# Designed miniproteins, single chains, continued (3): the designs that were tried, part 48

Each design is a single chain, and the fold is of that chain. pLDDT is the mean over its residues in the fold that is shown.

## One batch from the design tools (miniprotein)

Design m9751
Fold by ESMFold2-Fast:
Structure m9751 (fold): chain A 69 residues (1-69)
Amino acid sequence: MERPTDAEILLAMGEIYLGIGNVLEKQGKYKEAAESYRKAAELFDQAGDTENAEIARKKAEEAESKYKK
């Protein structure tokens, strides 16, 4: 139904946000990292990449646990 190029763009954006989250997490910016990982998960889910969406959600949860305390 949706164009293949849209899914390709969503996958690329998901990878970018996953990378941004990783960099932010290494800088100790866990709240921003968690938000970037959640955005990546949403993008991967929209693209139909359930595996990478799950990985991104897991990373978001880990980052969230680090900034809460």
Scores: mean pLDDT 80

Design m9752
Fold by ESMFold2-Fast:
Structure m9752 (fold): chain A 64 residues (1-64)
Amino acid sequence: LVEKAKKLVKEGEKLLEAGDYKGATDLYKKASDLYEKSGDKESLRKIIPLLVRSSLESAAADFE
């Protein structure tokens, strides 16, 4: 679970850098769910800011 979540975080970071905020948000949500199920609170705390960032960027684009 944790290893799969880490992979999703890495892919999400790449999408975020490429400006694909919706794709990044989707991957971070999946990673967050996996970390929560595994009880890995440290990794959850690390990806929550990324999830928030990508989600806000995605929402801002929709309200242009």
Scores: mean pLDDT 75

Design m9753
Fold by ESMFold2-Fast:
Structure m9753 (fold): chain A 65 residues (1-65)
Amino acid sequence: AVTARDYFLRGFELAAEGRYEEAKEELERAIALDPDFREAWEWLGGVYRRMGDEERAAEYFARAA
């Protein structure tokens, strides 16, 4: 079965390739399965920041803390 960690790893790999829209989708799937997955919230914040959405990035970083 696909797990939150599987979605997180896909999102991480996509973000490393600069594929931020696809990375966002996979990271959002990870937090949907595990809302306490702090690393997924941190990376989603990082993706929003790389896409130029600094306000939304700050919100996701706050949820990761």
Scores: mean pLDDT 84

Design m9754
Fold by ESMFold2-Fast:
Structure m9754 (fold): chain A 63 residues (1-63)
Amino acid sequence: ASEEEIIKTLVEKLGLSEEEAKEIIERAKEGMSAGEVYKILLDKSGDEILAAQVAIDLGRLFA
């Protein structure tokens, strides 16, 4: 998935602001693990499935 698709998912499906979505992407670029991304998204959204999907997609994009 592209960064734009991930931002769209974070904002539209997980209920994050565009600023929060961009912060997650920047942290993933800085080497935050998929597990850490998952925990942050789970805490913010409560959606286990989408949190896991986004964490995996970011890990693949920045591997």
Scores: mean pLDDT 81

Design m9755
Fold by ESMFold2-Fast:
Order: sequence, then C-alpha cells, then structure tokens
Structure m9755 (fold): chain A 70 residues (1-70)
Amino acid sequence: MQQLIDEYAKKAAEAAKKGDAEEVRKISKEATKKAGILGGNAAIQAAVQAGASPEVLKAGLKGLNEGLEE
C-alpha cells in the first residue's frame, strides 16, 4: 500500500510541475480509489510541494472527492 501511495505522489508531483490540472485531478481520483483518503491526500500534498498553482490544487481536490464517492 505505501509503495502504491508513493507512486501516485510521484505522478502527481510531475503533473503539477507541468501545470496539468486535468492530469492531477485524474491522479488524485485514482489514488483515492486505489488507496483511499490516504492516497488522495498524498497526491495533493505532493502537488503542493511541487509548487502547484491554486487551479491545479482545486482540480486535485475535485479528483479526491470523486474518488471517495466510488
């Protein structure tokens, strides 16, 4: 589980560095579906640490909420 969370965090950081809000949304949604709230939170935290814009972070939070509904 932790290795899976770390992999999603890495992907979220790379997408955030590119400013790709849609990719960060998809990654945080999938992380939440696969690893629960811990996965989604790890992806959001990685995006924050990578310097994500407010728009990218908003997309990430949307993805996390979408993942929780499944």
Scores: mean pLDDT 81

Design m9756
Fold by ESMFold2-Fast:
Formats: sequence, structure tokens, C-alpha cells
Structure m9756 (fold): chain A 79 residues (1-79)
Amino acid sequence: MTPEQQQEIAEKALKAAKEVRELAEKEEDPEVKELLLEISELAEELAKALAAGDLEKAEKLAQELAKKQEELARKVEEL
């Protein structure tokens, strides 16, 4: 992966984090809101790892982000 590609992916991750945070602010369910905030934080950390070129940390954060997204999907189905 080139530094240019890493920066582009990092910028997209930051945009996604901002969008998820905006959804969290509108969310009335406290459990869903907490999950959205955690997802936003993980996406921001993923963007930082990608910008720093720490691909091992980025992969680990991406896996944690995927797990939190699955938890969110399950919670939304229970509502």
C-alpha cells in the first residue's frame, strides 16, 4: 500500500467516524448510542494507525470495529 493510498483510506475512515458520531447524537437508546460512540472512536483510531503506516494495528482495529458493528446490528434488530 502506498502512502497516498493510506492517506485516502485514513480520510475516508475519519469521514465515517464523523457520520457515526452524528448518528450517536441523534440516538435515543443508550445502549445503541454507546455502541455508535465506540464505533466512532475505533474508526478514528483506525484512521490514525493508517496515517502512521501501522498496518498491524490498523488490521487489529478493523477487526474490533467489525465486531462492534455486528453488536450494533444485533441491538437494532432487538429494538
Scores: mean pLDDT 78

Design m9757
Fold by ESMFold2-Fast:
Structure m9757 (fold): chain A 57 residues (1-57)
Amino acid sequence: GPEEEKRKELIEELERELAEETNPGRRAALQMLLKDVKEKKISVEEAEKALEQVRAL
């Protein structure tokens, strides 16, 4: 469904950002967020908000 498609796109985006991230704290935050998104512990909307917070650090 639409949320599953958005979740896949978000996982790809998170994996790309994690590959380029050099700051250890941001890497840890991105790794945790990626795990939560993959395990469906967080909604796509909540994950997008969390990613914005990581980017704002």
Scores: mean pLDDT 85

Design m9758
Fold by ESMFold2-Fast:
Structure m9758 (fold): chain A 81 residues (1-81)
Amino acid sequence: SAEEARRRAEEAVREAEEAARRARERGDRDAALGAEVSLGVALIAVGVGKVAGDYEFGAELAERGAERARRAAETGDFREA
């Protein structure tokens, strides 16, 4: 449902925010930058879902953004974001 997709997108954004926060706390600038870029992508995905009325597509993009944020935070590779 649209409500479930919206909840998934909100959870994905929260996960991306947490990944960026942890990278900043440990002082890894490249990991923090990569995670913050992926957080931005997740936030844009939520906006696109709202504007297009396609919450499922927005949720999928937000989830991918969160995955990339976690990967960037783990590897320290800005380009993975």
Scores: mean pLDDT 74

Design m9759
Fold by ESMFold2-Fast:
Structure m9759 (fold): chain A 69 residues (1-69)
Amino acid sequence: SKEELKEEIREALKKAGLNPDDSTLEELTEEAMKRKEALLAEGVSEEQARSAAITWAVMKAKAREEEKK
């Protein structure tokens, strides 16, 4: 579900040393869901699609923090 993906992304970001606010987390979760759905439509497994979406969200959040420096 969206709520489960949101919490997985929150945990992954926390492990990466990031603590986004709820609005940023919601934005990242919405985009990650779209990416997961696109991968599922291409025949990628649920587990692989979920992992790829979470990895993307972490990379996007890290890139945004680097852009501030």
Scores: mean pLDDT 81

Design m9760
Fold by ESMFold2-Fast:
Structure m9760 (fold): chain A 80 residues (1-80)
Amino acid sequence: MEKERKAAILYTAGAILLAAGRFSLERGDYEAAAADAEAAIELFEEALSLTEDPELKEKIRRYIEEARRLREEALRRLRE
């Protein structure tokens, strides 16, 4: 029970950071976008370790992939 509640909270927090990171990328705040994406990945990975819900696991895995792509894009932009 507590693990699933914590997983849901971490998943929600990760999703908020992913959204914030996307907004930062659009505004040209590439350092903030990379940091938010990295933080989102950490929260999603912890949520994935805590949940036994296969549907939530699949959603988290997709969001981790999206956050990794966001981080790569932000880092690419920082090099330009």
Scores: mean pLDDT 89

Design m9761
Fold by ESMFold2-Fast:
Parts: structure tokens; sequence; C-alpha cells
Structure m9761 (fold): chain A 78 residues (1-78)
């Protein structure tokens, strides 16, 4: 459980970094990987990818940071 939360946090950090660097393709790949691994709900992943595709990188970063904070809080509770 802890290892899975750490994996989610690491992938989310990489996705946020990709968005910050303007690497939309890498950011979308990382979001898809999070969904595929069951670390992010499919609907949430689709919303983030849609924001990236529209060039709304601030919304994409905000959503990714929110998910990361959720996993960090869950990890601290363990």
Amino acid sequence: TVERLDEAIELLEKAIEAVEKGDAEKAKELVKELVERGLLPEETGEEIISAIDKGDLDTAKSMLRSVKRYYEARREAL
C-alpha cells in the first residue's frame, strides 16, 4: 500500500513537471499510465488530458497537484 502510494506520487510529480516544461505529449503519457495502473480514476484522467489538449496547462497542473495532495495525505495517515 505505501509503495503503491509512493509510486502514484512519483508519477504525479513527473506529470506536473512535464506540464511545467510544456511537454504536453509526455504529460498525457504519464496521465494515461496513472489511469492504466489504477492510480487515477479514468474520468479524472480524461479531464486532465482534455485540459492539456486545450492548452489550459494551469487547470491541468491544478488537477494533478490536487490528486498528489490526496495521495500524500493518505500516505501520511498510514
Scores: mean pLDDT 83

Design m9762
Fold by ESMFold2-Fast:
Structure m9762 (fold): chain A 63 residues (1-63)
Amino acid sequence: ADEYIEKGKEYLKQGKIGEAFRWFAKALELDPNNEEAKRGVAEVLRKKGDQATADRIEASLAA
């Protein structure tokens, strides 16, 4: 699980948003409750311009 999250973060640093999303999605397939992978998806959505969905995901993690 952690390996997929690490790869997602590396692709985000490179600006490869679609590739980053694929790795975070794989982490969530293994562990749907993985908080770090959910934060990664929120960051991907922010970079795509979907601020509202990103904020909603982060709010669910803070509640």
Scores: mean pLDDT 77

Design m9763
Fold by ESMFold2-Fast:
Structure m9763 (fold): chain A 63 residues (1-63)
Amino acid sequence: HMEALKKAQEYVRKAREHLAAGDFERSAEYFEQAAKYFKDAGNEKMAKVFESLAERLRERAAA
């Protein structure tokens, strides 16, 4: 789905903005949304990449 890919890219942009601001929890949430939309778009490789990134950011926020 082209629209799912566009949504994934928008969520990556939002996640990056929050990451730059030091908001690891919010950034992780947006990367999780991006991963979901990459999966919906049929890009399982990118979905897994952003799921792993979100997991690392959640661990950092909790530490």
Scores: mean pLDDT 85

Design m9764
Fold by ESMFold2-Fast:
Structure m9764 (fold): chain A 81 residues (1-81)
Amino acid sequence: MSKEELENEVNTALALMLLHVARLSTDPEEQIALIEKAVELAKKMSPEGKKIVIDGLREIAETASPEVRQAAEKAIEELEK
């Protein structure tokens, strides 16, 4: 495994972990903060990794409060640029 491959795997795992914790949180401010951190990691990932994070954000948007849904939708837009 190359350094670049390892970094991509680590960032993907961390981003998915952050989104998982966001889904378990009952605090909208915490959910938004975790989404923002996942987006920062996703920007450093491969296109395939970004797609996985986008799919996770869509799942959050379906079940979240309006403010968290808006944050997830904005995050998806940012990653699709």
Scores: mean pLDDT 81

Design m9765
Fold by ESMFold2-Fast:
Parts: structure tokens; sequence; C-alpha cells
Structure m9765 (fold): chain A 58 residues (1-58)
């Protein structure tokens, strides 16, 4: 990931956590965004894992 792509993805994850979306809704939004950035399945799975960790902390 470029620095800009990583920062954009991080910011989206934090926004989705703050909005208290369901895990399923948040996963869909992250998957769509990550695919728009050209991320592969491994990178998308890593982003979803980060979201799940942050949701457990909230």
Amino acid sequence: LSKEQNEALKNLILELVKKKLSLEEAKKRITEFAKSLGLNDVQIKAAIAELEKLLKEQ
C-alpha cells in the first residue's frame, strides 16, 4: 500500500467504527473501498481484521 492509500483506508475504518455500523455493513463498505483502491484479497482481509480489532475495543 502507498502511504496515501494506507492513510485513507485507516481513516475509513475509524469513521465506520465511530458510526457504530454493524460488522457486516462495515465489512461491505471497507471491501468496496479497498477494491476501488486496487487492493488484492490478502490486503482486503487484513483491513477487515483491523476493523474487527477496533470494534472489539469500542
Scores: mean pLDDT 76

Design m9766
Fold by ESMFold2-Fast:
Order: structure tokens, then C-alpha cells, then sequence
Structure m9766 (fold): chain A 76 residues (1-76)
């Protein structure tokens, strides 16, 4: 499943590039904070930055990341 592929990809990222893994985590935390505050434009922008960083480091999940961002745009 896409969830299994993402979980495996994040495990590899954490092992191979822990600094980028931390940056991805920080962007996700900031996006959640913006969403909870009702700042959906900022939340989406942060999610897009997170997705670009993930796609650069783990190209194999590009299609999954593109789908996640498309779904996020539809919800906002």
C-alpha cells in the first residue's frame, strides 16, 4: 500500500539522511500548527515544501507525494 511505501521510505531517509528527516518533520509540525490556527494557505505552502524535499531525497515516492498534495489542495 502507499502507507507501507511511505513508512519504508521514511525509515530509509532517517537512516541515510537524518538531517533531512528532521527538516521534513519540522515542516510537517509547522504545517499542522498553521492548519490548527486556520491558516490553510500557509499550511499548504509548508506541505508543498515538505513534499518537494521528500521527492528530491526519495524519488520513488514522487507519485505518492504528488497525490498527497493534490488531496490537500482539494480539502482547502
Amino acid sequence: SDNDKLAEAFEKLKKNNPKVFEEVGELLRQARKAYDAGDFEKALALLEKMAELIKKEIPEVKEIMDKVIEEARALL
Scores: mean pLDDT 83

Design m9767
Fold by ESMFold2-Fast:
Structure m9767 (fold): chain A 63 residues (1-63)
Amino acid sequence: MPSVEQLRTAIETSLEQGDSETALSAALEAVKNGDLELAEEAAKRLEEAGHFEEAKKIREAIE
């Protein structure tokens, strides 16, 4: 299972590359693993980058 640090790196790298799909997948894995703080951070970063649908999916998965 990926650690919170590995998921954070994956999210940061994918966002830098413009790969919102990989960032979403990593954030959903964080939710599944109970890393809700990382998932919420990822949702905010996606929203700031204009990926509102991906951010919404992450927030829905947290609830």
Scores: mean pLDDT 80

Design m9768
Fold by ESMFold2-Fast:
Structure m9768 (fold): chain A 68 residues (1-68)
Amino acid sequence: KKKAAEIQFEHAKELLELNRESSAEEAEVHAENAVGLAESAASLDPSMKEEMEKLKKEALEVREEKLK
């Protein structure tokens, strides 16, 4: 379960980086996917909840910067 959570976490980080380089429309999609992967990782390994919440917040902040 932890390995699957780590894979989801790594994908969420990659989507966060893509979000930084994306147009506003693509940034919204990438942020939603990153949040979804972080939620999935927390479900697979609840001990990672704090790290997932931090990643989720950062992804949403990057999206908001692109939309403003």
Scores: mean pLDDT 68

Design m9769
Fold by ESMFold2-Fast:
Structure m9769 (fold): chain A 70 residues (1-70)
Amino acid sequence: MLPSEEVKELIDKAGELYQKALRSEDPEKRKEYFKKAIETYKKALELSTDPEIQKMLENDIKRIEELLKK
């Protein structure tokens, strides 16, 4: 049920990028960090074999994609 160490590292990196995006006052840098967070979550999703973790990652990706559209 726990993600692999590699998947955990990617989730942590994506979370850090997401936080950097939220703290950025520059709209261009904010979008860049959101895009990097999405890319990193997608890598975690590709490597994940746990359906619950996959669903969580898909939801996180969709949420950030919606923030990019606004």
Scores: mean pLDDT 82

Design m9770
Fold by ESMFold2-Fast:
Structure m9770 (fold): chain A 117 residues (1-117)
Amino acid sequence: MLTPVEREILALMGRVRDAGLAAVRSGTDEALARLEETMRRALEEIAELLKGVEDPEEVRRLAELAVAEAEALLDAVRLVADGTPSLSPEQRARLLELLERFLEELKRVAEEIVREK
């Protein structure tokens, strides 16, 4: 059974996935900017959720869940992007860069919070 914090993390990851898929489908600078903003907000909200958890073992478990979910969602968006002929090489490169940066930033933030608990 999912905890309230788990449900919120999964909901935030779902928003990132939806924004990523929208960026693939539209291939616009506006959609890529929206993805970047959605990622930034998801990182901030996940960090606050993790900081609010007092049990160090639970924080580690939730951090691992967030990273694993992000990796799975990013791989799914990458696969859809690779199969999308209307997406320009420049737009695809920018999309992949945003996805990779998001995962790296999430891992860093999660590891920092776990270390401080």
Scores: mean pLDDT 84

Design m9771
Fold by ESMFold2-Fast:
Parts: sequence; C-alpha cells; structure tokens
Structure m9771 (fold): chain A 79 residues (1-79)
Amino acid sequence: MSPQQRQQILQQTVDLARQRADDAGLDPKAKEETVELARRATQTVLTHLEAQGVTDPQRLQQAGQAAVDSALYHVLREL
C-alpha cells in the first residue's frame, strides 16, 4: 500500500463517517467522535492489511466502510 493510497482511503472514510453522522442527525460532539473512531479503526485495519500484502482497492474500501459502520454503531449504542 502506498502512502497516497492510504491517505485516499482515510480521506474517503472520514468523508463517509461525516456524511453518515449527518444523516443520523448526530450532534457535533457525537459526529466528531464517530469521525475520530472511524479514522482510528481504519488506520488499524489498513496497517493489518498492509502487513498481509493486501493492495486490492476494493478490499481496502470495504475495510474503510466496515470501520465507519462499526464507529457509527458504537457511538449510537453509547448514546
């Protein structure tokens, strides 16, 4: 995975997390918590996938999407 590819996936994940938080009607604090949790989860998963030699864009995008879903679920559950 290149640094540019990692940055692209992270940016897409952050944008998706913000959009989904807005769609869910979260307040600014919960929205930022969702974005931060999604970013951290994505970084962890991307590091794991990179260690396994995964460079497939579809697999990387799926990892980002799953991280956003997990982050949103976690934030909503703790409200």
Scores: mean pLDDT 81

Design m9772
Fold by ESMFold2-Fast:
Structure m9772 (fold): chain A 80 residues (1-80)
Amino acid sequence: KVLELVRKAGEAFEAGDYEKAAELLEEAIELEPESARLYELLALVYYALGDKEKALEALEKALELEPDNEAARALKEKIE
């Protein structure tokens, strides 16, 4: 279920439909709110949309759940 939402979000992202990708990841997060990976993916989508504020909020949540997440740290440093 969550895996299917992530797959569809990836397809939307590849198609350039970042709004759809964000919606699908938000739905996945409702099902698994403690997944650092989902917040990391959502941050990438927000960053692609140009919404740096939402991207940083998602990255902060990912790092709260997984402080040693290298990908989330690297993206946060790049945005800041």
Scores: mean pLDDT 83

Design m9773
Fold by ESMFold2-Fast:
Structure m9773 (fold): chain A 75 residues (1-75)
Amino acid sequence: VSQEEIDRGIADIVSAVGNVLLEKGYYEEAKEAYETALKLDPDNPVAWENLAIVYEKMGETEKAEEYRKKAEELR
């Protein structure tokens, strides 16, 4: 497999961990998981959208709006 395929695979796993953390209300941990996933695969609109949700839950509305726009651009 290519490095790109490996990075996407790891990003998918890390994003799934982020989803569980977000569901449980561990917003800071979910944020770090999604940020890590997006460093490996920045072309993932679902991860950007979920990161925006995390920032919204943390009260950072400006960053939430920025990341929602990023997700929309990738669709």
Scores: mean pLDDT 81

Design m9774
Fold by ESMFold2-Fast:
Structure m9774 (fold): chain A 65 residues (1-65)
Amino acid sequence: DEEKLKKLIEAAEALRKGDEEKAYEILKETFGEKAELAFSMLRTALTAGVAPEDAARAVLDVVSS
């Protein structure tokens, strides 16, 4: 879903800027119960140096399975 990808990119950018609260709010509104999983995966990918858009795409594949 293109809208979910856009929201994941917004959350990844928020995490990259250190705004964990905003990132979690975006993920909770978009994925509900999968928000914590998405948050943890985005944080891990960004910490490993993955670009926000690429991290978002990888997370979307998992949370949409």
Scores: mean pLDDT 83

Design m9775
Fold by ESMFold2-Fast:
Structure m9775 (fold): chain A 65 residues (1-65)
Amino acid sequence: SHMEEQRKQQAEGMAKAVIETMKVLSPDEQERLLEEFGKILKKMGLSQSYIEKMIKEIREEIEKS
């Protein structure tokens, strides 16, 4: 639906900020930030499968850096 698409767009914008923040954090701090981000996405009403996909994509982007 249109509302779900808007939430996904908001989540994508937040993910970009999370990636930039993670680049200056230690591994332990990165894991805490990802856990908190997952909780935020769940409160936004996104599906568990979408949240897991987003976190995986963030991890892959950080590993490239």
Scores: mean pLDDT 84

Design m9776
Fold by ESMFold2-Fast:
Parts: sequence; C-alpha cells; structure tokens
Structure m9776 (fold): chain A 65 residues (1-65)
Amino acid sequence: SVVELVAIHDLTTEYGVSEEEARKIIELLRRGDIEGAIELLKSHGVSEEEAERIARGLAAGLAAL
C-alpha cells in the first residue's frame, strides 16, 4: 500500500532504520502493538515523543485503509 511504502521510505531515510526493521514496525502497528513499535523506534535512537508521534501517525494511516 502507499502508506506502507511512504512509512518504509520515511523510516529508512529520516531515522536510519533498515527496510527490514521498518517492515517489522509496520507489522507491530498492524497488530495494534503501538507500544512495541514505540520501543523498537526508541532502540534506533528515536526520542520517546517522536516515536509516539510516528507510531500513532502510522497506525492512523494504516487504519484508514
């Protein structure tokens, strides 16, 4: 989907997350595991506030499909 492609691009380009890890984050969000996605983002050096914004934004985008 366009949301997944944009999310992978943003995570890899802006946050230095690998494509494999970006797909894992998307899968966590598809399962409703927002906390797991936040913790994974934080493990890659993303701040808690930014990780929450990213995870919630992506979850909303995925839910709109």
Scores: mean pLDDT 79

Design m9777
Fold by ESMFold2-Fast:
Structure m9777 (fold): chain A 63 residues (1-63)
Amino acid sequence: DSIESIEKFIEATKDNEEITKLLEEIKEALKNKDVDKVQELMAKLFEVLDTLPKEEQEKIRDL
């Protein structure tokens, strides 16, 4: 389930407020079946992930 995957991701990245906010917005967009909003938010999420320290990137890779 994509929503369950997002919830696990939120728990793993809860120390990063910007990522948590984006993931919560993606979760709401998924619940609302808003494909365009999901795509927009996913693009923003990937941009933020690319700016993270190596330690946080490795933590996310292990998910």
Scores: mean pLDDT 75

Design m9778
Fold by ESMFold2-Fast:
Structure m9778 (fold): chain A 78 residues (1-78)
Amino acid sequence: SMIEEAVEEVAKELGIPEELKEIIKEALERSHKEFGVELPKEKIKRIIKMTYLLLGPDETDKEKIYTVVKWAVEDELK
């Protein structure tokens, strides 16, 4: 999927841990379903980068990560 490809590319670029990579992927898939949208790959990559920079490598709270990703997706729709 486009989300999976974007997550893999950004994770390789920034050294995102595997656990956090999976949580961000799930959060992106949830938000895309909730808003009924399919964002272009470059927007998805920006959302992943911003989420990682905001939360840092040690964040493991799935709901906190989902909230940040959801807000970023919502902002891209404005």
Scores: mean pLDDT 83

Design m9779
Fold by ESMFold2-Fast:
Structure m9779 (fold): chain A 68 residues (1-68)
Amino acid sequence: AEAYYNRGNARFNLGDYAGAAEDYTEALKLDPNFADAKENLVAALIAIGKEDPAEAQRQAEKVRALFS
């Protein structure tokens, strides 16, 4: 979980919000109670939505499918 979270943070800082969201989602698949990954995933989805609302919707659907 930690390795995905750290990579997600690096990608977020480079402006790769979609890649960051994928990495935070993988961290949450390994540890569903990883509060920092949940918080940062929300931040990444907000950042994606500012520039590409359709991509934010696709990422939200992936998360919904995994945790439904």
Scores: mean pLDDT 78

Design m9780
Fold by ESMFold2-Fast:
Structure m9780 (fold): chain A 75 residues (1-75)
Amino acid sequence: LTPQQIYDLAKESALEAGASPEVADEAGRAAAQAYSQGTVDDAVGALAATLRPHLGTPAALKAAKKFKEKVEKAE
């Protein structure tokens, strides 16, 4: 997967979790940056950390789990 694909999947997962377009863009960028510097698990963590202040911990973790499932399916 490319960082752009990670951005797209993370943004989609954030939007599905109820994030605003602005927060979803922020989450996508954070996940793509973490992935470019590390692993898929780093991207999952960055997505959860970005969404948590906006959606709460349960929704952020659910979004992160769905994002990881989308990444695994895309590979």
Scores: mean pLDDT 86

Design m9781
Fold by ESMFold2-Fast:
Structure m9781 (fold): chain A 111 residues (1-111)
Amino acid sequence: PEPVFSAEMIARGSPDAPKVLILTNEELRDEVIERARPVAEELGVTVYLVIVGPGSVDFLLDFVDEIKPHTILAIEGAVPQEVIDALRAKGYNVHVVSLEELPETLRRAVA
């Protein structure tokens, strides 16, 4: 299958601010943005929204190496387990969060 991968900056913080990656699927993109963007803007952190799916692991690992995020958040039920496992195998701390918990988890992750 064609790899599903896209990455976009949904909030821009100061140059020294923590960078956070939020992993999700295409279906939940707008809901993630609506929940995460206001919190990210309030905190002044940079947030990248990454759409992942089957076959996206290599693209995601390249992107993570380039961005070097402080924290990676994966939306529960929206990210393939193989993607989460691959990131953890590389030593990245991946927090699996529900869509409902996303704003509070983002605040705690950058505190």
Scores: mean pLDDT 84

Design m9782
Fold by ESMFold2-Fast:
Structure m9782 (fold): chain A 57 residues (1-57)
Amino acid sequence: SPEKLGDFYYKLGVEYEKKGDKEKAANLFRKSADYYEQAGNTEKAEELRKKADELEK
């Protein structure tokens, strides 16, 4: 399920963010966003892409 894969990568991204690995977290949030978009959840996908952009600043 794309929604479940989105949830999985989101949780993994949060873990790396907590560890201070911003680059890895951003990559995981972008992967999560791609799966949420495939699931039709465009709002969550856009939110996660913005979060990834902020982590890369």
Scores: mean pLDDT 88

Design m9783
Fold by ESMFold2-Fast:
Structure m9783 (fold): chain A 66 residues (1-66)
Amino acid sequence: MSERIKEIEEKLSPELIEKRNATLQKIQDTLRANKDNPDRQETLRLVAESLIAIGDIIDEEIKELK
């Protein structure tokens, strides 16, 4: 866990940022695919919000670690 954060901190490569964005895009695509199911859409929105919040926490932690 901490080792992965350190790797991101060390490199902060565009490829790592791109992977994070690709994951968020997949969540958005899944939300669109499940537009007919409001309960599932609500669950997926909560998951998307949680992942965005986790990403923001990781970014803040990386800044604090320097």
Scores: mean pLDDT 64

Design m9784
Fold by ESMFold2-Fast:
Structure m9784 (fold): chain A 93 residues (1-93)
Amino acid sequence: ELSKEEQLSYAAAAVQKAIKALEEGDKESALRYLEAAKEYAEKAGDKETAELVEKAIEALKEGDIEKAKEYAEKALKTAIEKNPKAQEVVDGV
């Protein structure tokens, strides 16, 4: 079982992968990465990041790629602010 710090790092990495998928036009991969990020953030107890990821998921389902990316970027920033070591995992993506 992953620690809360590890779960926050994996949430951030998953959000970064989702942002890359959105930039590549791969909506299916972006959705899967955002769903994974939400699960990691929820398990870490980070409700703020989980809510931002959920908003990104809803925007993506509505076809609003720009809003999905905006919420994903906000989620990434929030996850890194709560666990600065997450930046090392994100940089590896």
Scores: mean pLDDT 84

Design m9785
Fold by ESMFold2-Fast:
Order: sequence, then C-alpha cells, then structure tokens
Structure m9785 (fold): chain A 80 residues (1-80)
Amino acid sequence: SLTPEEFLEILEKVREDAKAKGLPPEVIAVIDQAIETAKENPDLPFEELVADLIRRAQAVDPKAAFEVARILHDYINEKI
C-alpha cells in the first residue's frame, strides 16, 4: 500500500508530467488542489483522493482528465 509521503511524491510527478504534456492550466490547478488536500488529510485513503481528483478534472476537461488518470495509474502501479 502507498504511504501518504509516497502518494504526495506521485501527485507531484503527475503534476510535472501534466505540465510537460501541455495539459490546460485549469487541470494543473485541480492537481495543485489535490496536492494540498493530500497534505492536509494524510489519513485519507489515497483511493478517495484519486477519485476526487479525477472527478474534479473531468468537470474541467474530460479529455485532459483521462490523461491525468493514465499518468496517475502508471505511477501508482510502479509503487504497488
């Protein structure tokens, strides 16, 4: 299972990859909000944080949200 620290490292990598891929700044802002939520709530299961992040990203840009979900899935699977 992921520690809160490992999940934060994953979110930061997702943010940098999303920026490198040119995803919309509004989607990057959603990732930034998810990082802050994770920092403030270390006892929340990472699955809940992932679900909230993807839901928020889908509300902004469904296509970019799909790309964020792919990047996030790849990093999580490398740790598990």
Scores: mean pLDDT 85

Design m9786
Fold by ESMFold2-Fast:
Structure m9786 (fold): chain A 57 residues (1-57)
Amino acid sequence: DAEVGERIRALEEEIARLEALIRLLKQSNVYDRDQHIAELEARLEALRAELARLRAA
């Protein structure tokens, strides 16, 4: 379906952006870096799970 295809594309784009941000944060020395990384990784895991569900449907 067109709506599912658009959601998959949006999730793939958001996952790619989040992965890039996490990589940048791992190379930085900002205050509370580790907590920000953990929060972003949790969001990334949730998005990947949603993408897997949509692809399995």
Scores: mean pLDDT 82

Design m9787
Fold by ESMFold2-Fast:
Structure m9787 (fold): chain A 90 residues (1-90)
Amino acid sequence: SMMEKQREILKKIHELAKAGKIEEAEKLAKEALEKGLITEEEYIAVLVQVKAIAGKLTEEEIIEALKKLGYSEEEIEEAREAFRKYLESL
């Protein structure tokens, strides 16, 4: 099904990121969006995940992604605190 194809492409993006192929993972995500295989919301979410795996995710990038996904200022503040706590646990 189309949903199974979406799931497979998202898994491939994740595996590329885990292998350190960050640029290739980001390119595949953009191509999947352009082909209509994933939604804009899924694209934003997977890019955040790819950058997190790369160890290059910043607080600012998380906040920008949440704003684009339509989260409230209160929810964004909660996510900011969760991210800081996560980094402190590493």
Scores: mean pLDDT 77

